# Designed miniproteins, single chains, continued (2): the designs that were tried, part 19

Each design is a single chain, and the fold is of that chain. pLDDT is the mean over its residues in the fold that is shown.

## One batch from the design tools (miniprotein)

Design m4635
Fold by ESMFold2-Fast:
Structure m4635 (fold): chain A 117 residues (1-117)
Amino acid sequence: KAAEEGLKGAEAGRKGNAEEGLKYAEEAGKNKKGGSGTAGQAAGGAGGAAGGAKQGNDELAGKAAELGGSGDGSFSGELAAGQAGGMAGMASGSAKLGGDEKGAEAGLKGTEAANEA
């Protein structure tokens, strides 16, 4: 449930929808008591960061990265956090190739936040 919501956030980030990614991360975070919320929060946060990077929105990407990194490191969370980190890294690379250096930096922050979850 929460992990699925986080994956939806990551998918939204791939399409450059950072606000949608953030929304899914927040929803997943509300369910973190069972551990599955940590995975969803990390994935959604990285998705938001990726989307922000793609858009060149430094502030939004930073917010998403911070939200994703606030999880508690459950075993289920490790798998989703790894996935989310990969997505943020890919978005960062794409932004850099497009000449959006600030977006690239924001995506890297998303990767770091996901790694901490």
Scores: mean pLDDT 52

Design m4636
Fold by ESMFold2-Fast:
Structure m4636 (fold): chain A 94 residues (1-94)
Amino acid sequence: GMEGYRAAVRGDFEKAAEIAGKELSAGDWLGATPALAALLMKGKIEDAARAIAVGMKAGSREAARKAMEQAGLAAGRPEDAKKALELGEKLAEE
């Protein structure tokens, strides 16, 4: 549902990242995109990166990339989306 987006709008960024990460782990890049866009709009690059890392560790690397690219476009923050993706990839590579 829209729970991740609603969490981010309320300022619960950790919960938003948790929900988005679970959606990405299931390959649901469309479901994760609104929460990731909201996190980028709020400047929460590290929270967005944690969601990406969860998805990538679960083997949903392409879903994580698509969701972050689309979130960056939707938020008008493609540079922040790139930073979140790079940080998320580092967090996934342990």
Scores: mean pLDDT 88

Design m4637
Fold by ESMFold2-Fast:
Structure m4637 (fold): chain A 104 residues (1-104)
Amino acid sequence: SDKEKEAWELAVRLVALALSATDDEEFRELVARVAVLLRKLMIAGKEEVVQEAMGLIVDALATGDLEKLEEALRLLESVVGAPEEEEIEELMKEAEKELEKRRK
């Protein structure tokens, strides 16, 4: 569906931005965790929580503030639960491909 495609493209873009901005593995993994959950909530049509989480993610990407990502993760997990390792790995792999494609 269009919603699923848009949610996936945004999640990939957020992780690709994190990968290009820093080599901090914890920051990269937190963005991937948050992006997995953000995608689920976008597909579910939870606009208010998506908007609040996006504000925290954008601030974190601009400042490198891990606490903002941890706050976003706690917010999203309270609604949909924790992301699974496999979901995080799939998103990271796709974001790495997108980043490499943009560097060429």
Scores: mean pLDDT 86

Design m4638
Fold by ESMFold2-Fast:
Structure m4638 (fold): chain A 87 residues (1-87)
Amino acid sequence: AAAERAAAQEALRAAYDEVLARMRANATPEELARIEAVLPQLEKELDYIEREASPEALRAWAQRLLDPSHPIAPEVEAELLAIDEAW
């Protein structure tokens, strides 16, 4: 349903914003400049994932962004990899 997708997209955006804030807080001025330079491309990639991924994959990716060691089901990882390869 559209509501499920919207909730999953919101969760991914929240995770992305948290990770980005954490990266900025720990970055040198040179690292901040590099982060800002790649943001337009990262935003396009995030938009692409939000459009193509299932709600389950979006939620799984949000969890992985917050915790890189968080386990993702093999079928969901395969979906995310296929989306990334098509990008």
Scores: mean pLDDT 77

Design m4639
Fold by ESMFold2-Fast:
Structure m4639 (fold): chain A 80 residues (1-80)
Amino acid sequence: SMEEVEERLERLRKEVEEMIEEAKKSKDPRMAELLIGTAEGVLRIARWVEIKVAEKEGDKETAEYIRRESEKLLEEIRKA
């Protein structure tokens, strides 16, 4: 359902935001880069899976919602 997708994306957002904040606090530039890269990788995989599931179910509205929300998160990661 859309509500379940929204809950999963909210959890993903919180995880991504936590990784970004840890990267900003890191005294090791390599660790910061690893955290940012991991956040992007996790988000891209989760996005791909969720969109494919929505598309297979014929739920175009949910697929578009996932695209919009995940793009906002990707922009947040790129600013880190």
Scores: mean pLDDT 84

Design m4640
Fold by ESMFold2-Fast:
Structure m4640 (fold): chain A 90 residues (1-90)
Amino acid sequence: MGIEIDLEGGDARPDVVSRSTLTVTITGASRAEIEELIKLFEEFLKAAGIKFESKSTFTGDTGTLVAEIEATAAQLGEFLAALAEWLAAR
């Protein structure tokens, strides 16, 4: 299973709310596994207090989550730290 994460946009100032696009591509997994991982990533966004709108697409063993997020750099840092800890533990 492969996971690729891309973040485009945003502002580096810790207290400024900015919009960014988060793209997560999951390959070599079942649809059920992809759906579970997408749900997990959405829960990490919620836990960081990030406002987002997400879309999911599925093709074969590949799933893509595209999320338009509205967050401060501090909230984004909390999300990325939680994600990095989860990735390191697997």
Scores: mean pLDDT 78

Design m4641
Fold by ESMFold2-Fast:
Structure m4641 (fold): chain A 76 residues (1-76)
Amino acid sequence: AAQEAADAVAAARGNIEKAREYLKKKTPEGLQKAANYVTAAGIQLVAAELLGADPQTLDELRKEIREVIAEGEKLA
C-alpha cells in the first residue's frame, strides 16, 4: 500500500543519510558503519519497489546509493 511504500522510501533515505554521515569520519570504523547503512538502504529500496513506490523516486534513491558507494570506494 501507499503508506508502506512511503515508509520504505523514508527508511532508505534515512539509511543513505547515515551512510554519508559515517563516511565523513574517514575512518575504517566509519567506512564499515557506512557499508552497513548502504546495505540497509538497498534492502529498503527493494521493499519500496515491491510495494509500488514511484519509479522516479526509486531511480533517485539508486543514484544516491551509487554515489555513496563510489565515495566509500575512494576511502577504501
Scores: mean pLDDT 85

Design m4642
Fold by ESMFold2-Fast:
Structure m4642 (fold): chain A 113 residues (1-113)
Amino acid sequence: ALEKLKELLKKIEELLKEMKASTDEAKILANLDQIEELLEEALKLLEEVLKTGSKEEVKEALEIVKKMAEILLEGALLVLKKTDDKEAILRAIARILDAAGTIIDIDKLLEKL
């Protein structure tokens, strides 16, 4: 599970780099959707690590998933800067709220480890 989390983080980082370099709004939105999908997969892997992992493995997995949520937040904020489309704006706001909530929950867990 932990190795797969590291692979997902690398993919999410590559998608964000493409978003930052792109002027194609459709590509930027498609990459944001992929980042969200990969974060959902990572959250399922995190649940497994929380059930079976050592404290050290749990801490590392939480830090990786937090980094993914921070990247989702950065990508969604980038969409808000680059689009005037109301539907794209609302999608970005939803990702911002989801990412922020995930970061807050993980920080609370890390404080107890």
Scores: mean pLDDT 86

Design m4643
Fold by ESMFold2-Fast:
Structure m4643 (fold): chain A 62 residues (1-62)
Amino acid sequence: GPRLEELARRMGVSVEQVKAALDAIAGQPTEEERRALLRLIQKETGASEETVEELRRLADSL
């Protein structure tokens, strides 16, 4: 939807990559591993802390 398209634009990736990232984050077995993956995504994409926090909240709702 429009929210995923906006996230994709902010991260400089495709909507399909955002969906894959959300699935990967939600699939982490511990909160510590989930945070580690979010930090890796931030470093690789250069996304703002606000954008990464929105990804975390969306993954938590899955």
Scores: mean pLDDT 81

Design m4644
Fold by ESMFold2-Fast:
Structure m4644 (fold): chain A 78 residues (1-78)
Amino acid sequence: MPSEEEIKKKIEEVVKLVKEGNYEEAKKKMKELLIESGIPEDMAEEQAEGLVSLIKASPSDEEAVKRALGAIRSLVDA
């Protein structure tokens, strides 16, 4: 499992892609992060779409990172 710092850096990359309007690449990067975190590929695909939508809906980049990090922790701890 990646460290919290590594997960945060990957989320920041996804947030940047979302801000650029590159949603397909953002979904791909988020799916890769979820798989690296131990989430099965099929579940990672569905969750990546949801997490990208969560990031897009967040009022700030800092809040987007916090929300996504919390969601990933919840998925991994389940």
Scores: mean pLDDT 80

Design m4645
Fold by ESMFold2-Fast:
Structure m4645 (fold): chain A 92 residues (1-92)
Amino acid sequence: MEWRERTFEFSFETDLDLSEEQIERLIKKAVEEVPGVRNPTVEVKKDGLKYTGTVTFEVDTSLSDEEVEKRIKEALAKAFGDRAKNLEVKAV
C-alpha cells in the first residue's frame, strides 16, 4: 500500500447560511470519513451562495482517479444532502 497526494477542485451552491470556515470544517470532516483517504486540507472561497475551493489529501494509490473523485463527491453530497446544488468535483 502506497499513499499519494491528490488535489481536487470543487464548486457548489447552497442555501445554508454558513461561513467559509464552517463549510471548510464540514468538507474536511466528510473527506476524513472516506476509506483510503487521510490528512485532508481544505480551502474555501465564498461568493454569494456559491462556494469554490480545493481539497488536498493523501489517498491509497490502488484507487483510480475516477474512483477517488466519485468517493469525494459522494462524501460531500452526504455532508450537505439536498442543500448542495450544482456540486462539481474534479482532479487538478
Scores: mean pLDDT 79

Design m4646
Fold by ESMFold2-Fast:
Structure m4646 (fold): chain A 65 residues (1-65)
Amino acid sequence: SRLEQLKERLERLKAFLEANPDLPADVIASELRYERKLLQTTDFSPEERKVLEEIIALLEARLAA
């Protein structure tokens, strides 16, 4: 399901960010733009939206650091 795919993507992102503490800001910013656009243009369920918002929050936190 789309929810399971989003949850898997969240877990992969967590692992990737932990493995790569010094990622370039441009890479994070590009991914953040993609995720924000996806949230704005796709009709997500509340559960799917919550997972995507967690993905966005992780990217925003890394970009702010």
Scores: mean pLDDT 85

Design m4647
Fold by ESMFold2-Fast:
Structure m4647 (fold): chain A 72 residues (1-72)
Amino acid sequence: SAEELLAAFRRALAAYEADPSKLPDLLRALQAVADSGDRALVEEARRAIEASTKLSPLDKRFLLALLDHLTA
């Protein structure tokens, strides 16, 4: 479900914010959000990345650009 995908994405994002070695898990969660085709879910993931206070500006730009590429 969209709720399960969003919850998994938020967990993966929080894990990555705490530990950079969790990037592969975050990328898998981001891909799952993109593959869902659910525009509302994609926008919630985008907002979660933008709202993060722990991600560097470079990490935010990378993740947002990747999300845009995967949803094009």
Scores: mean pLDDT 88

Design m4648
Fold by ESMFold2-Fast:
Order: sequence, then C-alpha cells, then structure tokens
Structure m4648 (fold): chain A 67 residues (1-67)
Amino acid sequence: MEELIEAVRKAVENAVLSGQDPAAAVRAVLTAYGHEELADEVAKLVEDSGGNVEEAIKRIEEFLRKK
C-alpha cells in the first residue's frame, strides 16, 4: 500500500512538472499496479481538488489507506 501511495504521489508531481494531466497519470499508475478498478474514483479525487496538488495527494492517500 505505501509503495502504491508513493508511486501515485510521484506520478502527480511528475505530471505537473511535465505539463501533463495528473488525473491521467494517476490512472496509468493504478492500472500498472493492477488496480484499474480504483482508477476512476482516484482520478475523480484529483479533479475535485481543483488543481491543488497537495490536496489531491492527501485525498488519494486517505482513500487508498481506507481500502
């Protein structure tokens, strides 16, 4: 779980640095880790954070830890 959370965090940070969509980056990471069933919900958390990277990461971490 912690490894997945760290991978998602890096994906969001790298997407922002590269000018890519962080929601799409999170979907790709979750799919790569075999959690494609979570991709839509987690991408929605990123979108609902209104472009705030820190808030998005916090919400994702809470969601994944609760699972």
Scores: mean pLDDT 76

Design m4649
Fold by ESMFold2-Fast:
Structure m4649 (fold): chain A 86 residues (1-86)
Amino acid sequence: ALREIVVDPNSGLPEELQKLIVEILRKVQEIASLGELTEEEKEKLREAQKLLVEAVKSKDEKEALKLAEEALRLVEETLREVKERR
């Protein structure tokens, strides 16, 4: 799961990156609470997870933040689409 893979407090992640990760995880939980996802929405969440994993592995803080912001964008787009269908 996104929570288990990308949030390691022992890694010494920057505070700004940690805040983005927390926001992403909260939105993913909200999406999960809204019910059924389309295959396209599931693919967007898989892409967001991939970006988030790359962000936490990055040694460049600017690159990490950019990757996390792209992950947040995909999650926010998915959340909007799910809410519009409900």
Scores: mean pLDDT 76

Design m4650
Fold by ESMFold2-Fast:
Structure m4650 (fold): chain A 74 residues (1-74)
Amino acid sequence: PTFTTETKTVSAGGREQVSVKITVKNATGPVLGTATVTRAGHTQTSTQPIKENDTVSVDVPPGPYTVTGTASVL
């Protein structure tokens, strides 16, 4: 399978939401998408089953952060 990740940040009402869009092609089994957000030494993750062109989202408080997205076939 082929995985492509795209990170999008939305700020609303003094709060940031980070969304990682994971595009999966040619997957022949279950797929898990994980979004990881790191800010000021604090790490938050969200792992969910995903389908093709699906998105994993993590809510982040306002402030500077680093975000990564990964996907794996089980």
Scores: mean pLDDT 64

Design m4651
Fold by ESMFold2-Fast:
Structure m4651 (fold): chain A 64 residues (1-64)
Amino acid sequence: MVGEINEIINKGIIAKLKGDYETATKLFTEAYEKAKELVDQAFDSYFDGYAKFSKDELEKIKKE
């Protein structure tokens, strides 16, 4: 469900802003995996944006 992925992303953003990179990494990883599953199942490019956003946020955390 798109709303479920959005909720996970929002929680990840809040965790990142608080400096809780462990929780943020876990949440963005979960969002990425869920979005990727939806892309793989439906071949629906609309979920590519969620997957890319989550992956980009994980890469930013790795640089910190």
Scores: mean pLDDT 72

Design m4652
Fold by ESMFold2-Fast:
Structure m4652 (fold): chain A 63 residues (1-63)
Amino acid sequence: MPLQQQNEEKVFQLFSKNPDKAFSVKEISQLTGLSEVTVRDILSKMEQAGLVVLQDGKYKLKG
């Protein structure tokens, strides 16, 4: 799904550029220009794939 893949890439690139930084849904929404609903959907999929972890309401790239 081309649009979903592009949105997922934006979120992944944000984490890849900031591997030691944790982001809230709101922060990712503001930095990527995506809605909070879209960001939550992408983060849920990335967490299920083992790419990110949720800690204290923030998401971080899994090392």
Scores: mean pLDDT 79

Design m4653
Fold by ESMFold2-Fast:
Structure m4653 (fold): chain A 73 residues (1-73)
Amino acid sequence: MKEELEKQAEQLEELSERAEKKGYLDVSRAFRAAAEALREGDRKKARQEVLRMVGLVLREIGDAIDKGESFEL
């Protein structure tokens, strides 16, 4: 279980770096916060950060659709 959380944290860190390179700074910070919470084993904090991250991603997708652009990480 703990090893699976470490792997998920690494994937979120990679997504954070991709989001930063694409200019999605708020999304990047949310991915990083979620990864950190998973590494700490704080399930409550991890859940809150993941929900916040999903909300920010949906917002960026919505903004991209309104502008006729694609959302890519």
Scores: mean pLDDT 77

Design m4654
Fold by ESMFold2-Fast:
Structure m4654 (fold): chain A 71 residues (1-71)
Amino acid sequence: SLTERAGLTLADLAAMAAADPSVLDRMLAVAEALLKAGEASAEGTLRLAIKVGEMAGLPEAVERAKELLKK
């Protein structure tokens, strides 16, 4: 998963996103790139972004991730 590859836990990502919302913007950019490349990990990255955004209190980023997940 993205968290395992980065050596970060879900709680670490949520704390980082709460301190710096651009962390979640970067996760969404990675997910969009993975979707364009047809990579199977795109769905997992989007689901992770939703969870991180919910924990960090970033509703706009959560909605963006949900819209990407529908495609």
Scores: mean pLDDT 77

Design m4655
Fold by ESMFold2-Fast:
Structure m4655 (fold): chain A 106 residues (1-106)
Amino acid sequence: SSEQRNLARANMQVGSMILALSMAKWLRSKGTPEEEIVKLLKKILERAKELLDWMKKNKAPKEIIDAVESAIKALEELIKNPSEEGLDKVIDLFQAIAEMLQALVM
């Protein structure tokens, strides 16, 4: 169904962002300059905002929209002050969103 395809697309996009955040964490641990980490996080933020707009347009459940908005706010805070703890928090928030999306497919 269109609903199942939309949920699968959203789940794939969230998974891609989790991978990108994990790569940012790994690059930071290897001494990549903070400016480059911030550039990567800003690209992830842009993709997260595009996903949120797409979810609103396609009438995704409010609980998931609220969770994505919360993750975007946490990511914006992380961009201002990058930290390992902040990266882990944002990764955990996007993982929770992925779990919510997976629960809807069942």
Scores: mean pLDDT 87

Design m4656
Fold by ESMFold2-Fast:
Parts: C-alpha cells; structure tokens; sequence
Structure m4656 (fold): chain A 103 residues (1-103)
C-alpha cells in the first residue's frame, strides 16, 4: 500500500536531481500513517497520502509549490511539479551510521 511504502522511507535520505544538474538531499521523517516530513538544508516539505486520488502529494512549506511523488522502482522515485510540469529524479540513499555497528 502507499502507507506501507511511505513508512518504508522513514529515516532514509533522498538524493534529488533537477534537469539542470542541481542536487539536493532530503531526509524523510514519517510522522503518521499518512504524513511525512522531507527535511532539506533550506526547506521543509510535507508529504501526504491523498486517499481520494491514491497518490503521495508533497508540498513546500515556504513556497506552497506542490509535487506528486511516484515510486519508479525500489531505489528510484519521481517528483513532478504540478504547476510547471518539471520532473525531478530522486534516488533512495541509506546513510548507515557505521559507528553504531562497532558498539
């Protein structure tokens, strides 16, 4: 389900690449069954499951821009800007803290 998929992203980092080659990273923090925060160095986005449309909608909390988040494969996601139609590719990165394995 979309809820199970969203929960699977908790604690992971997304590497987002724009067509111009600009890269940013977003940390995923799942807050409820239907809601997650995507935290970047400059901005916070809210990812929410739209149950009516069966989609994940991502909103920039500063600009109000809205994106659709789609699963492409197990490690690849697509963000589509719903105003401009611009598409961003996101890859799933697990930032393993290797210090925790040495305790």
Amino acid sequence: SLQDWLKSLDGKTLKVTAKNGEVFHAYVHVTSDDLALLVTSTEIYVAEIDKEKNKVIVTNTVTGEVYELTKVDDTTLELKNLKTGEVYTATLEEKADFSLLKK
Scores: mean pLDDT 76

Design m4657
Fold by ESMFold2-Fast:
Structure m4657 (fold): chain A 69 residues (1-69)
Amino acid sequence: SEEEKFLEIAKEIEEIVREGVRNNDFEGALKRIEELVKKFLEESKNEKYRKKAENILNAVRSMADDALA
């Protein structure tokens, strides 16, 4: 189901965040999350989960922009 796929992506994002914290690699973690979410958006046809994924993508991009300020 789309819900199960979205939950799998959420779990992978959590793992990427934990790895980034352990490795002190904030930029690498953000790039991996962006790529993962983009891939989900290419494959998903469910508007509800696409909107949730787009919100995550926008948040990740905003965090990357803030790191440059």
Scores: mean pLDDT 79

Design m4658
Fold by ESMFold2-Fast:
Structure m4658 (fold): chain A 99 residues (1-99)
Amino acid sequence: MTELSLDQKKEMALEIARGLPQAILEEIKRVGAVEVAEELLEATPGLLATYEKVLTDPAYLEEVREELRRSLEELLEELKREGAPEEAIEKVEEVRRRV
């Protein structure tokens, strides 16, 4: 395993966060909005724990969390525009609150 610098880990985490809306929207087309939103909610604590463990710098961690919040806001706007079920919207809003 190639050891990544803290800066490289931050950039990778930011790229993942920025790509989240598109990745989730593609999965929703395949599986359904409620199912994907439930899986995202269940996965969120583990994702945050991983970021906390690998980033170690509080400023870098907060930068990544802030980018995740922006990406989740973008996802929520898209879901509302497409008329997604209220249950799916509520679950994604809960994810945003926990980030």
Scores: mean pLDDT 81

Design m4659
Fold by ESMFold2-Fast:
Structure m4659 (fold): chain A 74 residues (1-74)
Amino acid sequence: SVKDELKEYYEKVKKGDKSAYPYLASYVAFISRLTGDLESADKALQIEIKAIRGELTDADIEELLKLAEEMLKV
């Protein structure tokens, strides 16, 4: 399921796999769009673009993990 893939990429990011950041952000954006949370979807899209460019800040990583954790809680 999409949630199982979200959890897999979340665990990879928590273990320091930087190649997983754009995939985690992409899944967060996708789930946010499906649930109508356009604010979270926009934030995740911006983080995905930064991840692809290698421009992620610690604040971007913290925001991405927070968004993913909120989705995994339910």
Scores: mean pLDDT 85

Design m4660
Fold by ESMFold2-Fast:
Structure m4660 (fold): chain A 95 residues (1-95)
Amino acid sequence: LEERGLAVLEEAKPRAEEALKNGDLEALELELVAAFLAFFLDEPFEEVLELLEGAPEALRREILARMRAALAAGTSLEEARALAAEILERLRAAA
């Protein structure tokens, strides 16, 4: 879990840094959500990111709003995993 978490972060970091340099906050947020989903669900980062980037704009905005709300509320590890699973299920259903 920890080794995989580090691998996901290392893969996400260059993309997040590039998005930040370009002022693309949506790209940065999507990459952070993809890293979150990949870490908690043991899914490949690139595949999850592709699902997010290919999702309808309305669904992407809903996911981002929900993630922001969960972070503000102080989500537990179990609640974080449940949220990650629900988001990935919705992304796969929309594909």
Scores: mean pLDDT 75

Design m4661
Fold by ESMFold2-Fast:
Structure m4661 (fold): chain A 69 residues (1-69)
Amino acid sequence: SEEEIMQKRKEALRAGLERVTSTLSPEEAAALRARFDALIAASRDLESLNQAEYELTTALLRALLRRSA
């Protein structure tokens, strides 16, 4: 079902977030988690979740690029 697909995607996004936040400062991790929670809470369907996933993935990539410098 769509709900099952959404839950699996949300879980994958959460796992990705936790992998990145384990390498960040507590303050950066808290800010990123807050953004994640807001984006996921706003996601009602697959279309809105796809947009949230894109925005969150971009934020995660930016954090990783700063970490890898």
Scores: mean pLDDT 76

Design m4662
Fold by ESMFold2-Fast:
Structure m4662 (fold): chain A 65 residues (1-65)
Amino acid sequence: DEEIKKKLEELEKFVEELREKGADYLADLTYYSGMTWLYTSAGEPYRKKAAEYFTKWADLIGAEY
């Protein structure tokens, strides 16, 4: 729980830095992939949220699913 909070804060900060540099598409990719990774790492209770973020990431890169 505390580890997840720290990783979320790190991800949010990095995404904000990318947006400040005008890299909005990369920021979106980073956020969705990061949230997918984070929720996958958190285990079974978060698998559905991981799948939701993975779908957003896949849609953004034009991947088929």
Scores: mean pLDDT 76

Design m4663
Fold by ESMFold2-Fast:
Structure m4663 (fold): chain A 90 residues (1-90)
Amino acid sequence: MKEEIKKLLEELKKLSNETIEKIKAAKSLDELLAIRKEWTEQANKLVEELQKLIEQANDKELAQEFFELIQEIEEKILATINEVEDKLLS
């Protein structure tokens, strides 16, 4: 894997972990929505850059690895959002 792709993947993982901690600390639905919006904006920038680099590499295996990572991150964030939202609504 190119060092550039590796660094961006590490940055995306770091951002996802920081976002999960923020979600867990949210005390209101408005706070949760603000965190989700911030995540979407920042993640889209990293994902767009990663997609461009992976497309240039023209490697389906690398594209599959990236897809699996994105899916894992999205599932983990969504699960955390749902857990916190349930607590706030209960």
Scores: mean pLDDT 82

Design m4664
Fold by ESMFold2-Fast:
Structure m4664 (fold): chain A 89 residues (1-89)
Amino acid sequence: GLDELREEIKKEAEKRLKEAEKYKSPSDVVAVKVAIDLDLALFDQVIDTIKKLYNDDKKSFDDILKELRKRGLEPSKEMQEKIKEAIKK
């Protein structure tokens, strides 16, 4: 489900950070950390919105994407596909 997707994203983010620390400058590593933190915070808001609209209001995924866009929470196309798979399970 969506909670499992969040843990997967966090785990992949931790791997991405370790690789950055090995091969990038300290300033680039800080930029990666900031990007990860912002992505996770945005994802938490997206999850809360989806849980409300999908579980409570029985909205289609396309309607949920329209509401997320209206709220300034539109995820990337790659993330949209991962979310779509997570809500179907």
Scores: mean pLDDT 75

Design m4665
Fold by ESMFold2-Fast:
Structure m4665 (fold): chain A 76 residues (1-76)
Amino acid sequence: SPADQQLQAFIDDIIAQIRAQHPDFSDQDIQNIRARLNRVRDDLLAQQVPLSDARRYLARRARGLVAGVVSRRRAR
């Protein structure tokens, strides 16, 4: 659907931004974030959440996932 394609493009943009801002993140860190955002996208699409709300939710979720990686790396 157009909504699926738009949210997939939005997630791709988020991942590109994370890679640019955190070049020290491993490929595994990036793939784990992508996989979690894809699951959230599928849930939001199934619930027919409006696209603007879905994007806002994905952006907040991505920020939390990035913070989690940073916190784990600081504990090392």
Scores: mean pLDDT 87

Design m4666
Fold by ESMFold2-Fast:
Structure m4666 (fold): chain A 68 residues (1-68)
Amino acid sequence: MKKEEAIQQALRLAAEAVRHEKEGDTETAKMLRDYAKKVLLDAGFSEEEANRILEEAEKQAVEIVKQE
């Protein structure tokens, strides 16, 4: 998987996690966030880079879900 594709997948997973959390499904939200980090690590990002990307993805996801 290309790094750009991994970032896009992580953003989608973060958005799904935020939606599940909003609906009260905290366990599914945690699993989706864990999977997003794994996708980034598997694409060749460092743990520090993956955490930074996930933090930015979470901010974007919260904004997207807030508009829904």
Scores: mean pLDDT 80

Design m4667
Fold by ESMFold2-Fast:
Structure m4667 (fold): chain A 100 residues (1-100)
Amino acid sequence: SEELKKLAEEGFKQLLEALDYMIEYAKKYDPSEVEKIEKLKKEVEEIYEEAKKTGDYLGALEKIKELLEKAIKESKNEIIKTELQELLDLVNKLIDYIKS
């Protein structure tokens, strides 16, 4: 649906903006985390581009959920972990909304 597509597109924009903010934070306070977050951002961008081609926004969000869970486990920075957990919670809420 068009409404679902717009909601997913806005969610992806907010997710990418949050990842950019985390990269800025990591560059200043924990440079060891930068490469991990930049790779996560690139993977999210690639998933979003595929979603635009296929229309499979639910599948895209489920893949992003798995990436965020992995990123949380791999991070050594408690502030970055907390922010990633907030993003995971938002992605889970969006998945639940789409499935309802």
Scores: mean pLDDT 87

Design m4668
Fold by ESMFold2-Fast:
Structure m4668 (fold): chain A 87 residues (1-87)
Amino acid sequence: SEAERAELLARAREKAAELAAAMKGLEEYVRRTLDILLRGAETGDREAALAEARRAGDLLAIAHAANTEEAREAAQPQAEALEAAAA
């Protein structure tokens, strides 16, 4: 039916938007890490820059995970409604 097709397309678009947002977060994380490594190459203190990049990478990964968790918690009422409708 037309309604079933519309629902499928809406869910596909929502998932595409979620993936695009996740990819943007990953790009920002990679860019940040590369900037730190390049700074270390420029200053000649590569070992300190590598240590900073690893620590900053871990912190950015933790921050990204926390933001994802907050987004998941905010979406939970909608997810529960969808699960109830699927039952």
Scores: mean pLDDT 61

Design m4669
Fold by ESMFold2-Fast:
Structure m4669 (fold): chain A 76 residues (1-76)
Amino acid sequence: MEEEIKELKEKALKLAEELARAVAEGDIDTANRLAQELGKVLKELEKLLSKEEFEEFARELDRHFQETLRRYAAEL
């Protein structure tokens, strides 16, 4: 269970990074696909985590996405 949660969290963070890049580059098709994959991972995490743990991770994920997006936007 803990290992599964860790793998899902790592996958969500990777998808958020890839999504941020696709958004910054204007690749709408890739961004839409990555957003759907991220949504599926988040649904699985929501089932495995408490409400508080899920909200904590969601804040971490949003922060990571925003920081990654700013870095890519600054390079363009």
Scores: mean pLDDT 83

